Designed miniproteins, single chains, continued (5). Designs and how they scored, part 44

Each design is a single chain, and the fold is of that chain. pLDDT is the mean over its residues in the fold that is shown.

## One batch from the design tools (miniprotein)

Design m17606
Fold by ESMFold2-Fast:
Structure m17606 (fold): chain A 80 residues (1-80)
Amino acid sequence: SREGMLLAFLEGMVAAMKSVIEMLEERIKQLQSELAETTDPEKRAQLQANIARLQSDIETLKKGIADYEAEIARLREKLA
């Protein structure tokens, strides 16, 4: 059915977005480790700005996941 195809697509999108979040979280960990070993104020500011940007990207992805998961729930209820 069209609903079944859409469900599979949305579940795939959520899985892909969760994988991207995991990748971004690992990047943040690497940048935080680098920040802990950085004494130069300009480099520290650049690392902090990069970390903040990645955290913002994760928040955007989490909101997208929540929207898709709400639609998945509606579709699953219709298919039950």
Scores: mean pLDDT 91

Design m17607
Fold by ESMFold2-Fast:
Structure m17607 (fold): chain A 90 residues (1-90)
Amino acid sequence: HMMEEIEELQRRAYELGYEAAKAYLAGDLEKAEALDKEALALVEEAKAVSDEMGRAALRAALLGAAEAVEEYSEDEAEREQARAAIAKLE
């Protein structure tokens, strides 16, 4: 479940960012920097997961659009293009 993974990564990043801010205010710059780097790594991981979901959603939308063109288009060239697109997406 990709959404749960993104939410968990974002929650952990937020917690680490909060601890980094606390360490910074306490004057522990090395701890603050280490926690901030860990939080940023989780943010980048969440972005990668989100980008994969975005690509999957785009592929599904393109497939749906191509299927609609194949079904409803009066232009045979458009229907051939739609069939080629469907074949590439699946």
Scores: mean pLDDT 78

Design m17608
Fold by ESMFold2-Fast:
Structure m17608 (fold): chain A 55 residues (1-55)
Amino acid sequence: TKAKLTVLSENKVKLEADGKVTVTYIDGSKEEIEGVKELDISKILGISGDVETVY
């Protein structure tokens, strides 16, 4: 699944997913995201899928 990641601040990113993307958090929890969501980067362990970073 393709996703676009936009850096908003040191601890905040905007994720735009063209389909379902799974975010794995540092506590081991997983969240499926479809569409647009703001995420706290300090709490993220990994994102599954093809992720493109934009400025």
Scores: mean pLDDT 75

Design m17609
Fold by ESMFold2-Fast:
Structure m17609 (fold): chain A 107 residues (1-107)
Amino acid sequence: MEAVSPEELTAFGILLAAVTFVAAQLGYDEETLEKIREVGNFVVRALADPSAPEEVQKLARELFEAIRAGDADKVREYTKKIALLLGYSEEEAQKIGDAVAEAVRAD
């Protein structure tokens, strides 16, 4: 699998900033916003690192494409999977996924 271009990484950074901004406007607290940023940073790092495991790169790319498409259901699912990989509990991963999905749907 090829690494994403610097242009695609920049586009994802802009989308992530927009999603985080919308989540803040929806009233999510700073703790939740920080967790959203942590998931986004993981995705950017995975997409920029050609030595990252293929399954991790695929999951990161799937989330990026889901955000670009405005597919709230896929955003929720992939965000939850990434949050679980970062060591969050099932309940926390679900909350992070719901927050990102709601922000994507609201925008």
Scores: mean pLDDT 80

Design m17611
Fold by ESMFold2-Fast:
Structure m17611 (fold): chain A 65 residues (1-65)
Amino acid sequence: SMEEELKKKYEEEKRKLMQETLAKIDEIMANRKKTGDFSAAMKQLAELNKEQQKKLDELRKKYEG
């Protein structure tokens, strides 16, 4: 059904967003370990969290109305 197809696409886009976010977290944490700059890492993680939430909200609107 179209509903099952839309659900599959929504789950796929959420999975891609999760993979992108995890990769960015890994980069931030690796840079934190290299530089020792905890403050910079926390700011980058907070920004990433806001970006992820915005993208999740847009996906919800796209697939759930």
Scores: mean pLDDT 84

Design m17612
Fold by ESMFold2-Fast:
Structure m17612 (fold): chain A 85 residues (1-85)
Amino acid sequence: EEEEKRKEILLEAIKLKLKEILAEVLDSEMEDVTKKKYEELEKKLTDEQKKEVEKIVEEAKKKIEEEGVSNELTLELVKKIEEKV
């Protein structure tokens, strides 16, 4: 139960960070809203989880830069993260 809740929070944080990256790349007006939501969720994360999110986000940025932005890539990244968490 505690593990499931921790996994859920981590996944939500990663999804928000990925949305922020996509908004930045696409010059979207939703960037500020997504950033604020992540900051609120970040307060619930442990220092270890914050480092994990940053590593995953950095990996995702590299893939987006190399392969371009696509819904398929975003879904694959979310799926891989879900498997790791």
Scores: mean pLDDT 66

Design m17613
Fold by ESMFold2-Fast:
Structure m17613 (fold): chain A 63 residues (1-63)
Amino acid sequence: VEEVKRLVEEAKRLLEEGREEEAGRLIVEASQISKQSKEKRDALRELTDDRLERLGVRALILE
């Protein structure tokens, strides 16, 4: 849970700095980690707004 929270907070910081590509990569990483447990998945859902979710999807598709 802590690792997912850290990655999402870092992604939000990067997004605020205009570093959308890097923010998207961190969201993809958090998503992979969230598959390990329900608690991590719930944490990702609670911390990630729709903007960050779209960035993660875009990063996953475009790589």
Scores: mean pLDDT 69

Design m17614
Fold by ESMFold2-Fast:
Structure m17614 (fold): chain A 77 residues (1-77)
Amino acid sequence: KIKLSPLEIKILSALSERPLSASELAELLRKSQSTVSKHLKRLEEKGLVERRPDPRDPRTTLYSLTEKGKKTLEEVL
């Protein structure tokens, strides 16, 4: 079983609506960008989120929910 913190569940839930940057997630969740980025790295290592460049600004990284991430979120909601 994958163990997720409450913040990680909130990150996955936000990403289920649309791809978001670490900065957008930090603003939405009212956390520091550093805190959000740390949890995003852990979620990526677990295969629950993936990264891609934003087509509007290649210097910005967007995160999106993987199929495994969607299934994991459904198990905890």
Scores: mean pLDDT 81

Design m17615
Fold by ESMFold2-Fast:
Structure m17615 (fold): chain A 88 residues (1-88)
Amino acid sequence: MERERQLQALGEYLMQQAEEAMKRAELGVELSKVDLEKGAQILKQSYGRLQGLADMAPESIRPELQKKADEIQEKYDEIKEKLLKEKE
């Protein structure tokens, strides 16, 4: 029972941290409309955070955290392409 409660608390903690990373990613997307470089930097940091959380997560939670990381990676890749075209 205590171990199950600890796993639930760990899961809630990791999901809360993932939500914070997702909120930062949303800010990064909005900032990219004004400053592509800063927006990309925030998205990269949020992606790194979610990958770290997924690596620490139990197998039961890991796929959900990985899915959130993949969503941020897609947004980061789109902004990165815009940065590369602007650098030309």
Scores: mean pLDDT 80

Design m17616
Fold by ESMFold2-Fast:
Structure m17616 (fold): chain A 85 residues (1-85)
Amino acid sequence: SINIDESLFKDMSKEDVEKAIEYFEKGRELMLEKKYEEAVEYYDKAIEIAPNFLEAYLNKAYALEKLGKYEEADEYFEKAMELLK
């Protein structure tokens, strides 16, 4: 069970919120399996539906670090920090 801040989904439909969470949970499953490239794809799908999904940006950045893509990881950490304004 993930404690996700519902304010990140402001003005979204229930269907879009549920779909974004499904993609995010699949990304987390793939992270545990060390399938980092596939995890990035599912976090991207979550972000595409929910562009303010803070935890998806943070988890994507972490997956990118695991792939050695440090510059891209830093960009997604920065995007996540901008959402905390």
Scores: mean pLDDT 84

Design m17617
Fold by ESMFold2-Fast:
Structure m17617 (fold): chain A 59 residues (1-59)
Amino acid sequence: GPLLEELNRLGREARRLAEEGRLEEAIKKMQEALKLASQINPVIAANVQKELAELKSKL
């Protein structure tokens, strides 16, 4: 559905930004992904939150 497609787009953009060393931008996109994931289900939200925490640990 539209929310899952947008979540996948945001996650993909965040990972690309992180690979480029653009960590602050990656964190911002992953935060947007977490907000959407929370509307889908708690398991997806937990996985996104873990990725967000890992990105923040690199700052």
Scores: mean pLDDT 85

Design m17618
Fold by ESMFold2-Fast:
Structure m17618 (fold): chain A 60 residues (1-60)
Amino acid sequence: MVEITIKTSSLNAAIGAALAAIGEVEGAEVKLEGNTVTVTVPDDPEAIERARELQKRYSA
């Protein structure tokens, strides 16, 4: 399992990032802590790439 941390600009952005991770990354687990989302994905290159794309989209 690989953890990817997304530090967003707001709680609403963090909620959006968490929902996107659940919807777009198969097998993703999310932890929401304030403005920060930790996405845990399988050790699959495609899942990791999708999670990194979300990190780029939602990072402050």
Scores: mean pLDDT 82

Design m17619
Fold by ESMFold2-Fast:
Structure m17619 (fold): chain A 71 residues (1-71)
Amino acid sequence: HMSREQLEAEVLLALAVMYLHLADIFEKQGKKDEAKELYEKAISLAQRAVDLGHPEAEEILKEAQERLEKL
């Protein structure tokens, strides 16, 4: 069964992925300021998931950072 910390990491990563997807939508609409805020939220959430040991979180963190840099 998933531990409390593993569940917290899963929820944080799921939220990070949601913000990353929403940021991509805003970026495609030319709303760069809104996209930037959403990428920054995705980075923050993914970093917290990394800190809690989620094995997939580093990949999402890197993706969000790269997308923000190219914005």
Scores: mean pLDDT 87

Design m17620
Fold by ESMFold2-Fast:
Structure m17620 (fold): chain A 68 residues (1-68)
Amino acid sequence: GAAEELAAAEAYLKSLPDVEAKRVGDTTIEATHTGDVRSLIATVLRLIGDFPALEVEVKGNTITVTAK
């Protein structure tokens, strides 16, 4: 379910060298991307593709992933 996908997404984001990710509450991950905008876009597209049960929102260099 969404909870398992959220845990997998957290592990994925934490595995990236240019991403600082942490869980915020039970249903949300907040990640700060420190690389190029191209890398940011690639990371977001992969999240949307690999975790379709999760909501992905981007504001500046901050990626917010929410279980739904």
Scores: mean pLDDT 81

Design m17621
Fold by ESMFold2-Fast:
Structure m17621 (fold): chain A 56 residues (1-56)
Amino acid sequence: EEEKQKLFEELLKLHPELRKAGVTSIEDLLKLTPEQIAELTGVSLRTAERILKELG
């Protein structure tokens, strides 16, 4: 639980575009598709899939 929150906060620090898109919680992030995360952050599709798996 705490590790997921730490990972999420680190992700937001690296990719402020997520907050700009309205992602303020893990639940908000989990509503996005891997494609949307990749487009917003510039990470690869596989990295976006991994992020969703780690936080879901």
Scores: mean pLDDT 80

Design m17622
Fold by ESMFold2-Fast:
Structure m17622 (fold): chain A 60 residues (1-60)
Amino acid sequence: SEEELFREVERALLLMQAALIKKYSKDPEKAEKIYNEVMKLIDEGKLDEARKLIEQALKE
């Protein structure tokens, strides 16, 4: 369905953002913990929670 396609696109974007946070972070240990939690949330289908965690990480 179109809803499933949009969910997969959102998942891909969240994965990209998480990877960029890990790559460009000034605190690698904190970034790795955030990355692992985002990956867990995505795997559990909790995309809204993953998005909020990414937003918090970008604010610091």
Scores: mean pLDDT 80

Design m17623
Fold by ESMFold2-Fast:
Structure m17623 (fold): chain A 76 residues (1-76)
Amino acid sequence: MKEELEREILKSFAYMALSIAVLAGLLTQEERDEIIDLIEAGRLDEAKALVRELGERTGALDLADVIVKQIDAIAA
């Protein structure tokens, strides 16, 4: 129960960062939804790969690294 709650909180941090990236114009709503769907499906490696690709495309590499680390924390 406590470990599941921590995982949900970590997901919430990742989802918040993705939503802020959409508001900042770095990410589209569809790209955010695709990443969230991958995380919810447990496809964390694919979610991280997509975040890295989007970071490279937009030049927001530091933000992409932060989001990737948040996704890694969900897996731990």
Scores: mean pLDDT 80

Design m17624
Fold by ESMFold2-Fast:
Structure m17624 (fold): chain A 70 residues (1-70)
Amino acid sequence: MTEEQHKKLLELIGEILRIIGEIFELELKKEEALKKGDKETVERIEKEIERLKEELERLLKEMKELEKKM
């Protein structure tokens, strides 16, 4: 395994963890909005969570491709 591959893997892991943290925070905000019956806020948060999940899937795919090249 090259040093460049290790560095890229660590950077990808860092980004993945950051996005997971953001999704977790948004899920908590969504639960609060649901308790208040704020459908508009729920819808906006769900769209942002979906966007972040798409980013997470792309990063996970990059990580798997990098692992296959190792």
Scores: mean pLDDT 82

Design m17625
Fold by ESMFold2-Fast:
Structure m17625 (fold): chain A 64 residues (1-64)
Amino acid sequence: MEELAKRVEKEINELEEEKAKRIAEVKASDGDQEGAIKAIEEEYNKRLEKIREEMLKALLEAAK
């Protein structure tokens, strides 16, 4: 169970780095940056929700 908490922390850090990298790539593009940045923000909100669900499920499975 302790490794699960460390995995979650690592996933969150990777998410933040991935978000920054994707935003930087969008800014390097000459296109509509506002729409793309908004989409990235929404994707990260969904990923945070999924991390919460996966953590709960893993805790339930590990408790057996």
Scores: mean pLDDT 75

Design m17626
Fold by ESMFold2-Fast:
Structure m17626 (fold): chain A 115 residues (1-115)
Amino acid sequence: SIVEILKEAKDEINKVLDEGIAEAERRGHPAAVEFLRKLKEVADKYFNEAIDAAEKGDLDGVIETLENMKEAIDALYRRYLREHRLTPEQEAFLRRLVDEINKIIDKAIEKIKEA
């Protein structure tokens, strides 16, 4: 079901973010920890909205919500880069996490369109 696809994607993203938070904590990067926690809050909000749309049979609303989530995550990432002077290694670390999250969202959208 679409609801199960969304729940699986939410769980995958939460795992990526929890692992990213643990890595940022080990590296002593408190600003990155707070950023990743904010991404987790945003992802949870959008997935809950997408699940509500799916339960109502609003397929277009599900896809729109997931696309809006990608835009919100990208906006938060760009803002973080503007507000913080990152090393190339720190920027690469956060970029990999954001890219991985976007791949999970894109895969969920593809599965939903095939459902």
Scores: mean pLDDT 89

Design m17627
Fold by ESMFold2-Fast:
Structure m17627 (fold): chain A 72 residues (1-72)
Amino acid sequence: MKEELQRQLAELERRLAEVEARREELERQYRELKEKGASPSKITAVGIELAAVQFEIELLKKQIEELKKQLE
């Protein structure tokens, strides 16, 4: 039981790291598009993806927190 929870925690932490890396990449792209004067539609599209990734990060953090409480 504890072993299974530890494996689930490790998987969620790995997913969180991947999604956080994606968020950093999108933040960089968003800044570059704004600096280059890219079309508003392209800037908005990246902004929407950034918001979606932020929501996913929050969900993963909540799941990790819940599992950590079970492992205490």
Scores: mean pLDDT 83

Design m17628
Fold by ESMFold2-Fast:
Structure m17628 (fold): chain A 69 residues (1-69)
Amino acid sequence: MREEIRAELERLKAEVDATPVEDVPGLSPAQAEALHRSLPFLRVAHRLMTEYGLSPEEVARLIREILAE
């Protein structure tokens, strides 16, 4: 379970890093970049809680580990 989740988060990080930042109406370039980086991890956090039954604290810890690398 932990390795499967870690691999999924690492894959998501690679996808986010490989995807160009899109212009978002009403946001500055810096805000658009922050949204581009954070939104996919917020979405995956909700999915991990619903599909795997993880606590918010467990999900937050795993995401922080991946982003710190």
Scores: mean pLDDT 71

Design m17629
Fold by ESMFold2-Fast:
Structure m17629 (fold): chain A 61 residues (1-61)
Amino acid sequence: SNEELLEKIKEAIENKDYETLKKLLKELGFSDRSIESVLKHIDNPVVQKVALHEVEKVLKE
């Protein structure tokens, strides 16, 4: 389940499916403000890496 959720998030980023990405991040408990900040810069590979690390941290808890 956690691995499948991480893969869905990766696929949403790769496919530029920002609506799915927003929904998945909201389900993980990220704030709307944090999600919008990430989405504004999601084309930046550094931002993608940081976002994925934060997702992994939440899923590990």
Scores: mean pLDDT 82

Design m17630
Fold by ESMFold2-Fast:
Structure m17630 (fold): chain A 92 residues (1-92)
Amino acid sequence: SSMKKEAEKLNEKGKEYRDQVKYDEAIEYYKKALELDPNYAEAYANLGEAYFDRFDFDKAIEAYEKALEIDPDYERARENLEAVKRLKELLM
């Protein structure tokens, strides 16, 4: 659909901001992508990575869990979720 293509463009823009270490802007664009396509597993995984880059571990976990609800076989989201959970345990 046209909305899914627009969501994909917003997701790519978010990735560009993340590559520039502009995590707040990256998060904003991933959220805009998810407003247009709420079942966009990749955008949730990217949102999780941006939250992790900001050390917002609880929001990162929530975003990865959403990606896995949509796509249970999403390897990147599963691996990143486990990594964030392990890091949280080590910091407590």
Scores: mean pLDDT 90

Design m17631
Fold by ESMFold2-Fast:
Structure m17631 (fold): chain A 56 residues (1-56)
Amino acid sequence: MDPAIEAALADPNLPPQTRTILLAYLATNGSLARTAEALGVSRATVSRILRRLGIE
């Protein structure tokens, strides 16, 4: 697992929406497109959240 994702998921104050996106991203094996489709959000939303956490 990416250390940045692991650290973010360990934070109890992480927003629920952000946690859901990270869990979906891990479940899709790091696919932005599949994560966005699974959650009904734009790829830009997924990308923006990952960048804010230092994940690329």
Scores: mean pLDDT 78

Design m17632
Fold by ESMFold2-Fast:
Structure m17632 (fold): chain A 78 residues (1-78)
Amino acid sequence: SLEEEIKDGIADIYIAVGNLLMEKGDFEGAVEAYKKAAEIATGPRKADAYRNLSIAYRKLGKTEEAEEWEKKADEVAA
């Protein structure tokens, strides 16, 4: 649907911003961008945002939070 297309498009922009912040070593900024993507995205894009959140949290040393986001990604991807 058009609504899903718009949401996924906005989510893709936030994922791209998060990826750039990850490359810069701004893991806190990446978490914020990926959270915005996860809030907006539906279906597989939401799972992608959650997986990226997990990776960013691991870079911050927040292993427990990283594992929780990984579980959420698996739940949404099904």
Scores: mean pLDDT 85

Design m17633
Fold by ESMFold2-Fast:
Structure m17633 (fold): chain A 78 residues (1-78)
Amino acid sequence: SELEKRIQELRERARKLSDEAVQAYRNKDYEKAAKHVRELGDALAEIYRLQGDEKRAEAVRKTMDEQAKYFEELAKKK
């Protein structure tokens, strides 16, 4: 179905964003890691929304926002 195709595309995007966030973190590019983690949160939330799980969509957005804030705090340290 078109819904399953959209979910698969979002899963592939989420995997790429997760890998990019990990690589940015390893390179100590915490600003970039924070950006990718927020984008990951948006992709994961959309997957849960398309599956009808609004509660889990909100929970994953909150978790990824908290992770991004942690990375932003690391970026302030030289």
Scores: mean pLDDT 88

Design m17634
Fold by ESMFold2-Fast:
Order: structure tokens, then C-alpha cells, then sequence
Structure m17634 (fold): chain A 60 residues (1-60)
């Protein structure tokens, strides 16, 4: 859900400039739902925002 806080289940390295790189355990806020597979999220550790696969996130 938009505004929800999620934790990265695994490390993710963005392949495109629009993608957000995360380490396992990083906390993010979902800012928009793009589709069933992708969300836009902002890292609480770095303040950077980008696209993240939904399958790599788990709810807090």
C-alpha cells in the first residue's frame, strides 16, 4: 500500500537509473504502485527513490 513501510528481503542492484538499489534489511516507504510487479519506493537509509520489484519487499 502507498505510504507503507517495507523491508528488503534480499539485496537488489538497480540495472537502470530509475531503479533503486537496496541491501537486505533496508527499510523503504512505498510512494506509488506502478503495477503488480513494481512499486516506486524511497529508501529511509539513503533518501533515494526509484523502482523496486514488489517480490523483493516484505511488510513490517
Amino acid sequence: AVGGVFTAKVSFTGLQPTELSLKKGDKVVVTAVVDADWVTAKSLATGEAGLVPVSFLKPL
Scores: mean pLDDT 78

Design m17635
Fold by ESMFold2-Fast:
Formats: sequence, structure tokens, C-alpha cells
Structure m17635 (fold): chain A 76 residues (1-76)
Amino acid sequence: LVKEAEELEKKGKYKEAAELYYKESMKKLEQGDIESGYEYSGKSVSSLMKDPEFREEAERMEEEMMKKLKEAREKL
């Protein structure tokens, strides 16, 4: 649950929180709730970015996600 992930972040367990956000994101996407799915995906990346050991991975994931989002929408 999202609340459990928030509690993990408060305890400094950013990687575990990111995993929970990611699972919630996948669950929402499977339910057809695309907006919530993207929101939780973003929270997963944000949480992982707070952990110094995984910051580089989080930055790469954010870059890939932003690139896919731009490609999926009209090229302006």
C-alpha cells in the first residue's frame, strides 16, 4: 500500500519504498488506472533517487521515462 511505502521513506528505507511504489504502479496499470500508475511510477523513481547508492540508476530511469513520455505524445 502507498501508506506503507511512505512509512518506509520516513525510516530511510528508500529502496524498499521504491519497490512498493513500483508494485502499486503496476497494479494500477493492470486495473486500467493509467494516471495513478504513472504517478506511483514517478514516486518510485523519486524515492530511489533519495538513496545515494541508487541515485545514478534513478536518474537514468527518470530520463528514460521522460523520453518515452515525449515520444508517446505529439512531437512539438
Scores: mean pLDDT 71

Design m17636
Fold by ESMFold2-Fast:
Structure m17636 (fold): chain A 69 residues (1-69)
Amino acid sequence: MPLSEQERAVLFAAAGIYITAADLGKKGYVSEKQAEEDIKNAKELAERLRQSGYEEEADFILKKIEEVK
């Protein structure tokens, strides 16, 4: 089931929000457990994008996740 261009854009943006929230969590602005859940959600969105042929977007998300300490 391929994602539409609009669905791709929405999921890519959502993944960015989760990664930002996780980075804030690692820096102590939110709970560590919440940061772990946000990373998990971002990874699920990356896999969904990859399965729909948006490999570049998926790789970008995974790279950004690796930057969260």
Scores: mean pLDDT 79

Design m17637
Fold by ESMFold2-Fast:
Structure m17637 (fold): chain A 55 residues (1-55)
Amino acid sequence: MKEREKKIKEAIKKIKKAVKEGKLDEAQDIAIKVRTELKLSEEEENEIAEEVEKV
């Protein structure tokens, strides 16, 4: 897996875990950090949001 794709998948897992545990502030922080560090496109941000909503 490409490094970028790996980081996005790891971030999604962490966000899902935080949301499931009720740690919404941590989930939001992780999402912002990934978006900023990787310069995510609108499409990539939508993919993360869609995966998180499946929790």
Scores: mean pLDDT 75

Design m17638
Fold by ESMFold2-Fast:
Structure m17638 (fold): chain A 66 residues (1-66)
Amino acid sequence: SMEEALKEVEELVKKALYHHALGDYEAAIKDLEEALRLAEEKNLPQELIDSLRKGIEQLREILEKK
């Protein structure tokens, strides 16, 4: 269901935040990419999809700047 998908995305976002706090940006990006894939596959709200994409972009920028 959409509600179950939203919960799974929330858990993946929490996991990404944990990895981010540890400085593991590559793992955080992978967690958010998994969340984005699920959100797109389940046709979750566009606002959520946009937020996930923005989060991935921000983390990739940090990783590229070292």
Scores: mean pLDDT 87

Design m17639
Fold by ESMFold2-Fast:
Structure m17639 (fold): chain A 74 residues (1-74)
Amino acid sequence: SLMTEGGREAAEEAARRALEEADATSATAAAIRAIGEALEAGLRARKGELSEEEAEELAREGAERALRAALERS
């Protein structure tokens, strides 16, 4: 359980660091956010808080949301 929570924090920290180090555009920020959401959903599935199928669906929804945000800011 602590390992799963530590993994989530590590994933969030890595995503934040990547955003800070990148030449952050709105599209890049949206993509990094979607990756972070997908990683958190996967970690929640490992804790049994979500099914693997639910975690995959949330990851897909996050990616679609990021894509729509990028298209709206064309």
Scores: mean pLDDT 62

Design m17640
Fold by ESMFold2-Fast:
Structure m17640 (fold): chain A 67 residues (1-67)
Amino acid sequence: SSEALALLREAAEALERGDVERALELVKQAMTLTDDPHLRRAEAALERGDVEEAIRHLERAGVRLAL
């Protein structure tokens, strides 16, 4: 959905600022709108502090949601 894509963009921007807490909130909000396995993996990566892995999963989720 367009709403989920907007939340993922905001999460990516939060991660660019180093705001992992905000990114995690935004990913959880996106998960209420769509059930994507990459969003669940991004959430798990952010909870571990693995920003690089989280970004890869957010990119994969964004591609799927844009289709």
Scores: mean pLDDT 82

Design m17641
Fold by ESMFold2-Fast:
Order: structure tokens, then sequence, then C-alpha cells
Structure m17641 (fold): chain A 85 residues (1-85)
């Protein structure tokens, strides 16, 4: 799970958002409770301009881990992207 998240983050940093999402899907399939994978998948959708999907996956991440500082950081980044469009 962590190895797939690492690879997906590398792809996201390269602007390969659709490929990053596929690796997050693999991480989620192996660990459906991986809140961080949902949060970063949400960010990838936000970067693609798909804000409905971004909100849905972010809500799933918060449901799984409501007190995560990392998830709050991704939420803030998604809000910033939305406001800068």
Amino acid sequence: AEEFVKKAKELLNQGKYEEAIKYFDEAIQKDPNNALAYAIKSLAYAKLGKFEEAVDYLNKARELDPNSPEIKQYEQEIIKIYKEK
C-alpha cells in the first residue's frame, strides 16, 4: 500500500494525474481504509478540474481518519486550487 502511494505521489508531481489515480486505486483495493490514498486521489481529481469527484474522495478520507493533519493539509491545497481557477 505505502509503495503504491509513493509511486502515485511521484506521478502526481510529474503532472501525470490519471496515472497517479490508477496507483491510488490499487492502494485502496489492497487497503480500503487507507485514508491518505483517498485524500491524495482527491487532490489529483482537483488538479484535473474534477471538483465533484475531488470532494467525494476527500469526504471519504475524512470519514476514515477525521483527525489526520495530513488530510487537512490536502483539503487546504484543494480549496486553494478551487479558488485560483
Scores: mean pLDDT 82

Design m17642
Fold by ESMFold2-Fast:
Structure m17642 (fold): chain A 56 residues (1-56)
Amino acid sequence: MEEERKRWEELARASPDAVIAAAEEIEKRAEGVKITEEQKEGLKALKEVAEKEKKK
């Protein structure tokens, strides 16, 4: 995985709530910048990972 993705996965395991909040904040900020489809899919995947960790 890319370095950025690996770091986000580590954060998702350590602080799932923080990762979910950060991903939502990035989406809000990115509305003015227009994020790519790849970035949108990455954010969705990170939210899913964080939500699964939170459910454990």
Scores: mean pLDDT 69

Design m17643
Fold by ESMFold2-Fast:
Structure m17643 (fold): chain A 96 residues (1-96)
Amino acid sequence: SAEALAELLERVRRLRARIEAGELQTLEELVAALERLAEEARKLGDDETADLLRKARTRTEEVYRESGGDLAVAKAVALGALDAVEAHIRARLAEA
């Protein structure tokens, strides 16, 4: 529903703002936040957005390991993924 998509868009934007503000200080906090957002998407009936967020979590963990534990790189990947999720939700709200 449009209402559920608008709710998810607000939650995506809030998580982006928290990451940008430096509120998430560890990989575990970043991963947990992405997992919670994916679960909220599923509860709102949006399995497509939930799947994108779960893939974002997995990629964030992978790049953290590949970078030797660089949280800044992990945050940048998470922010890019959230930007893609926001664009996806906005496209769905625009009505085809």
Scores: mean pLDDT 87

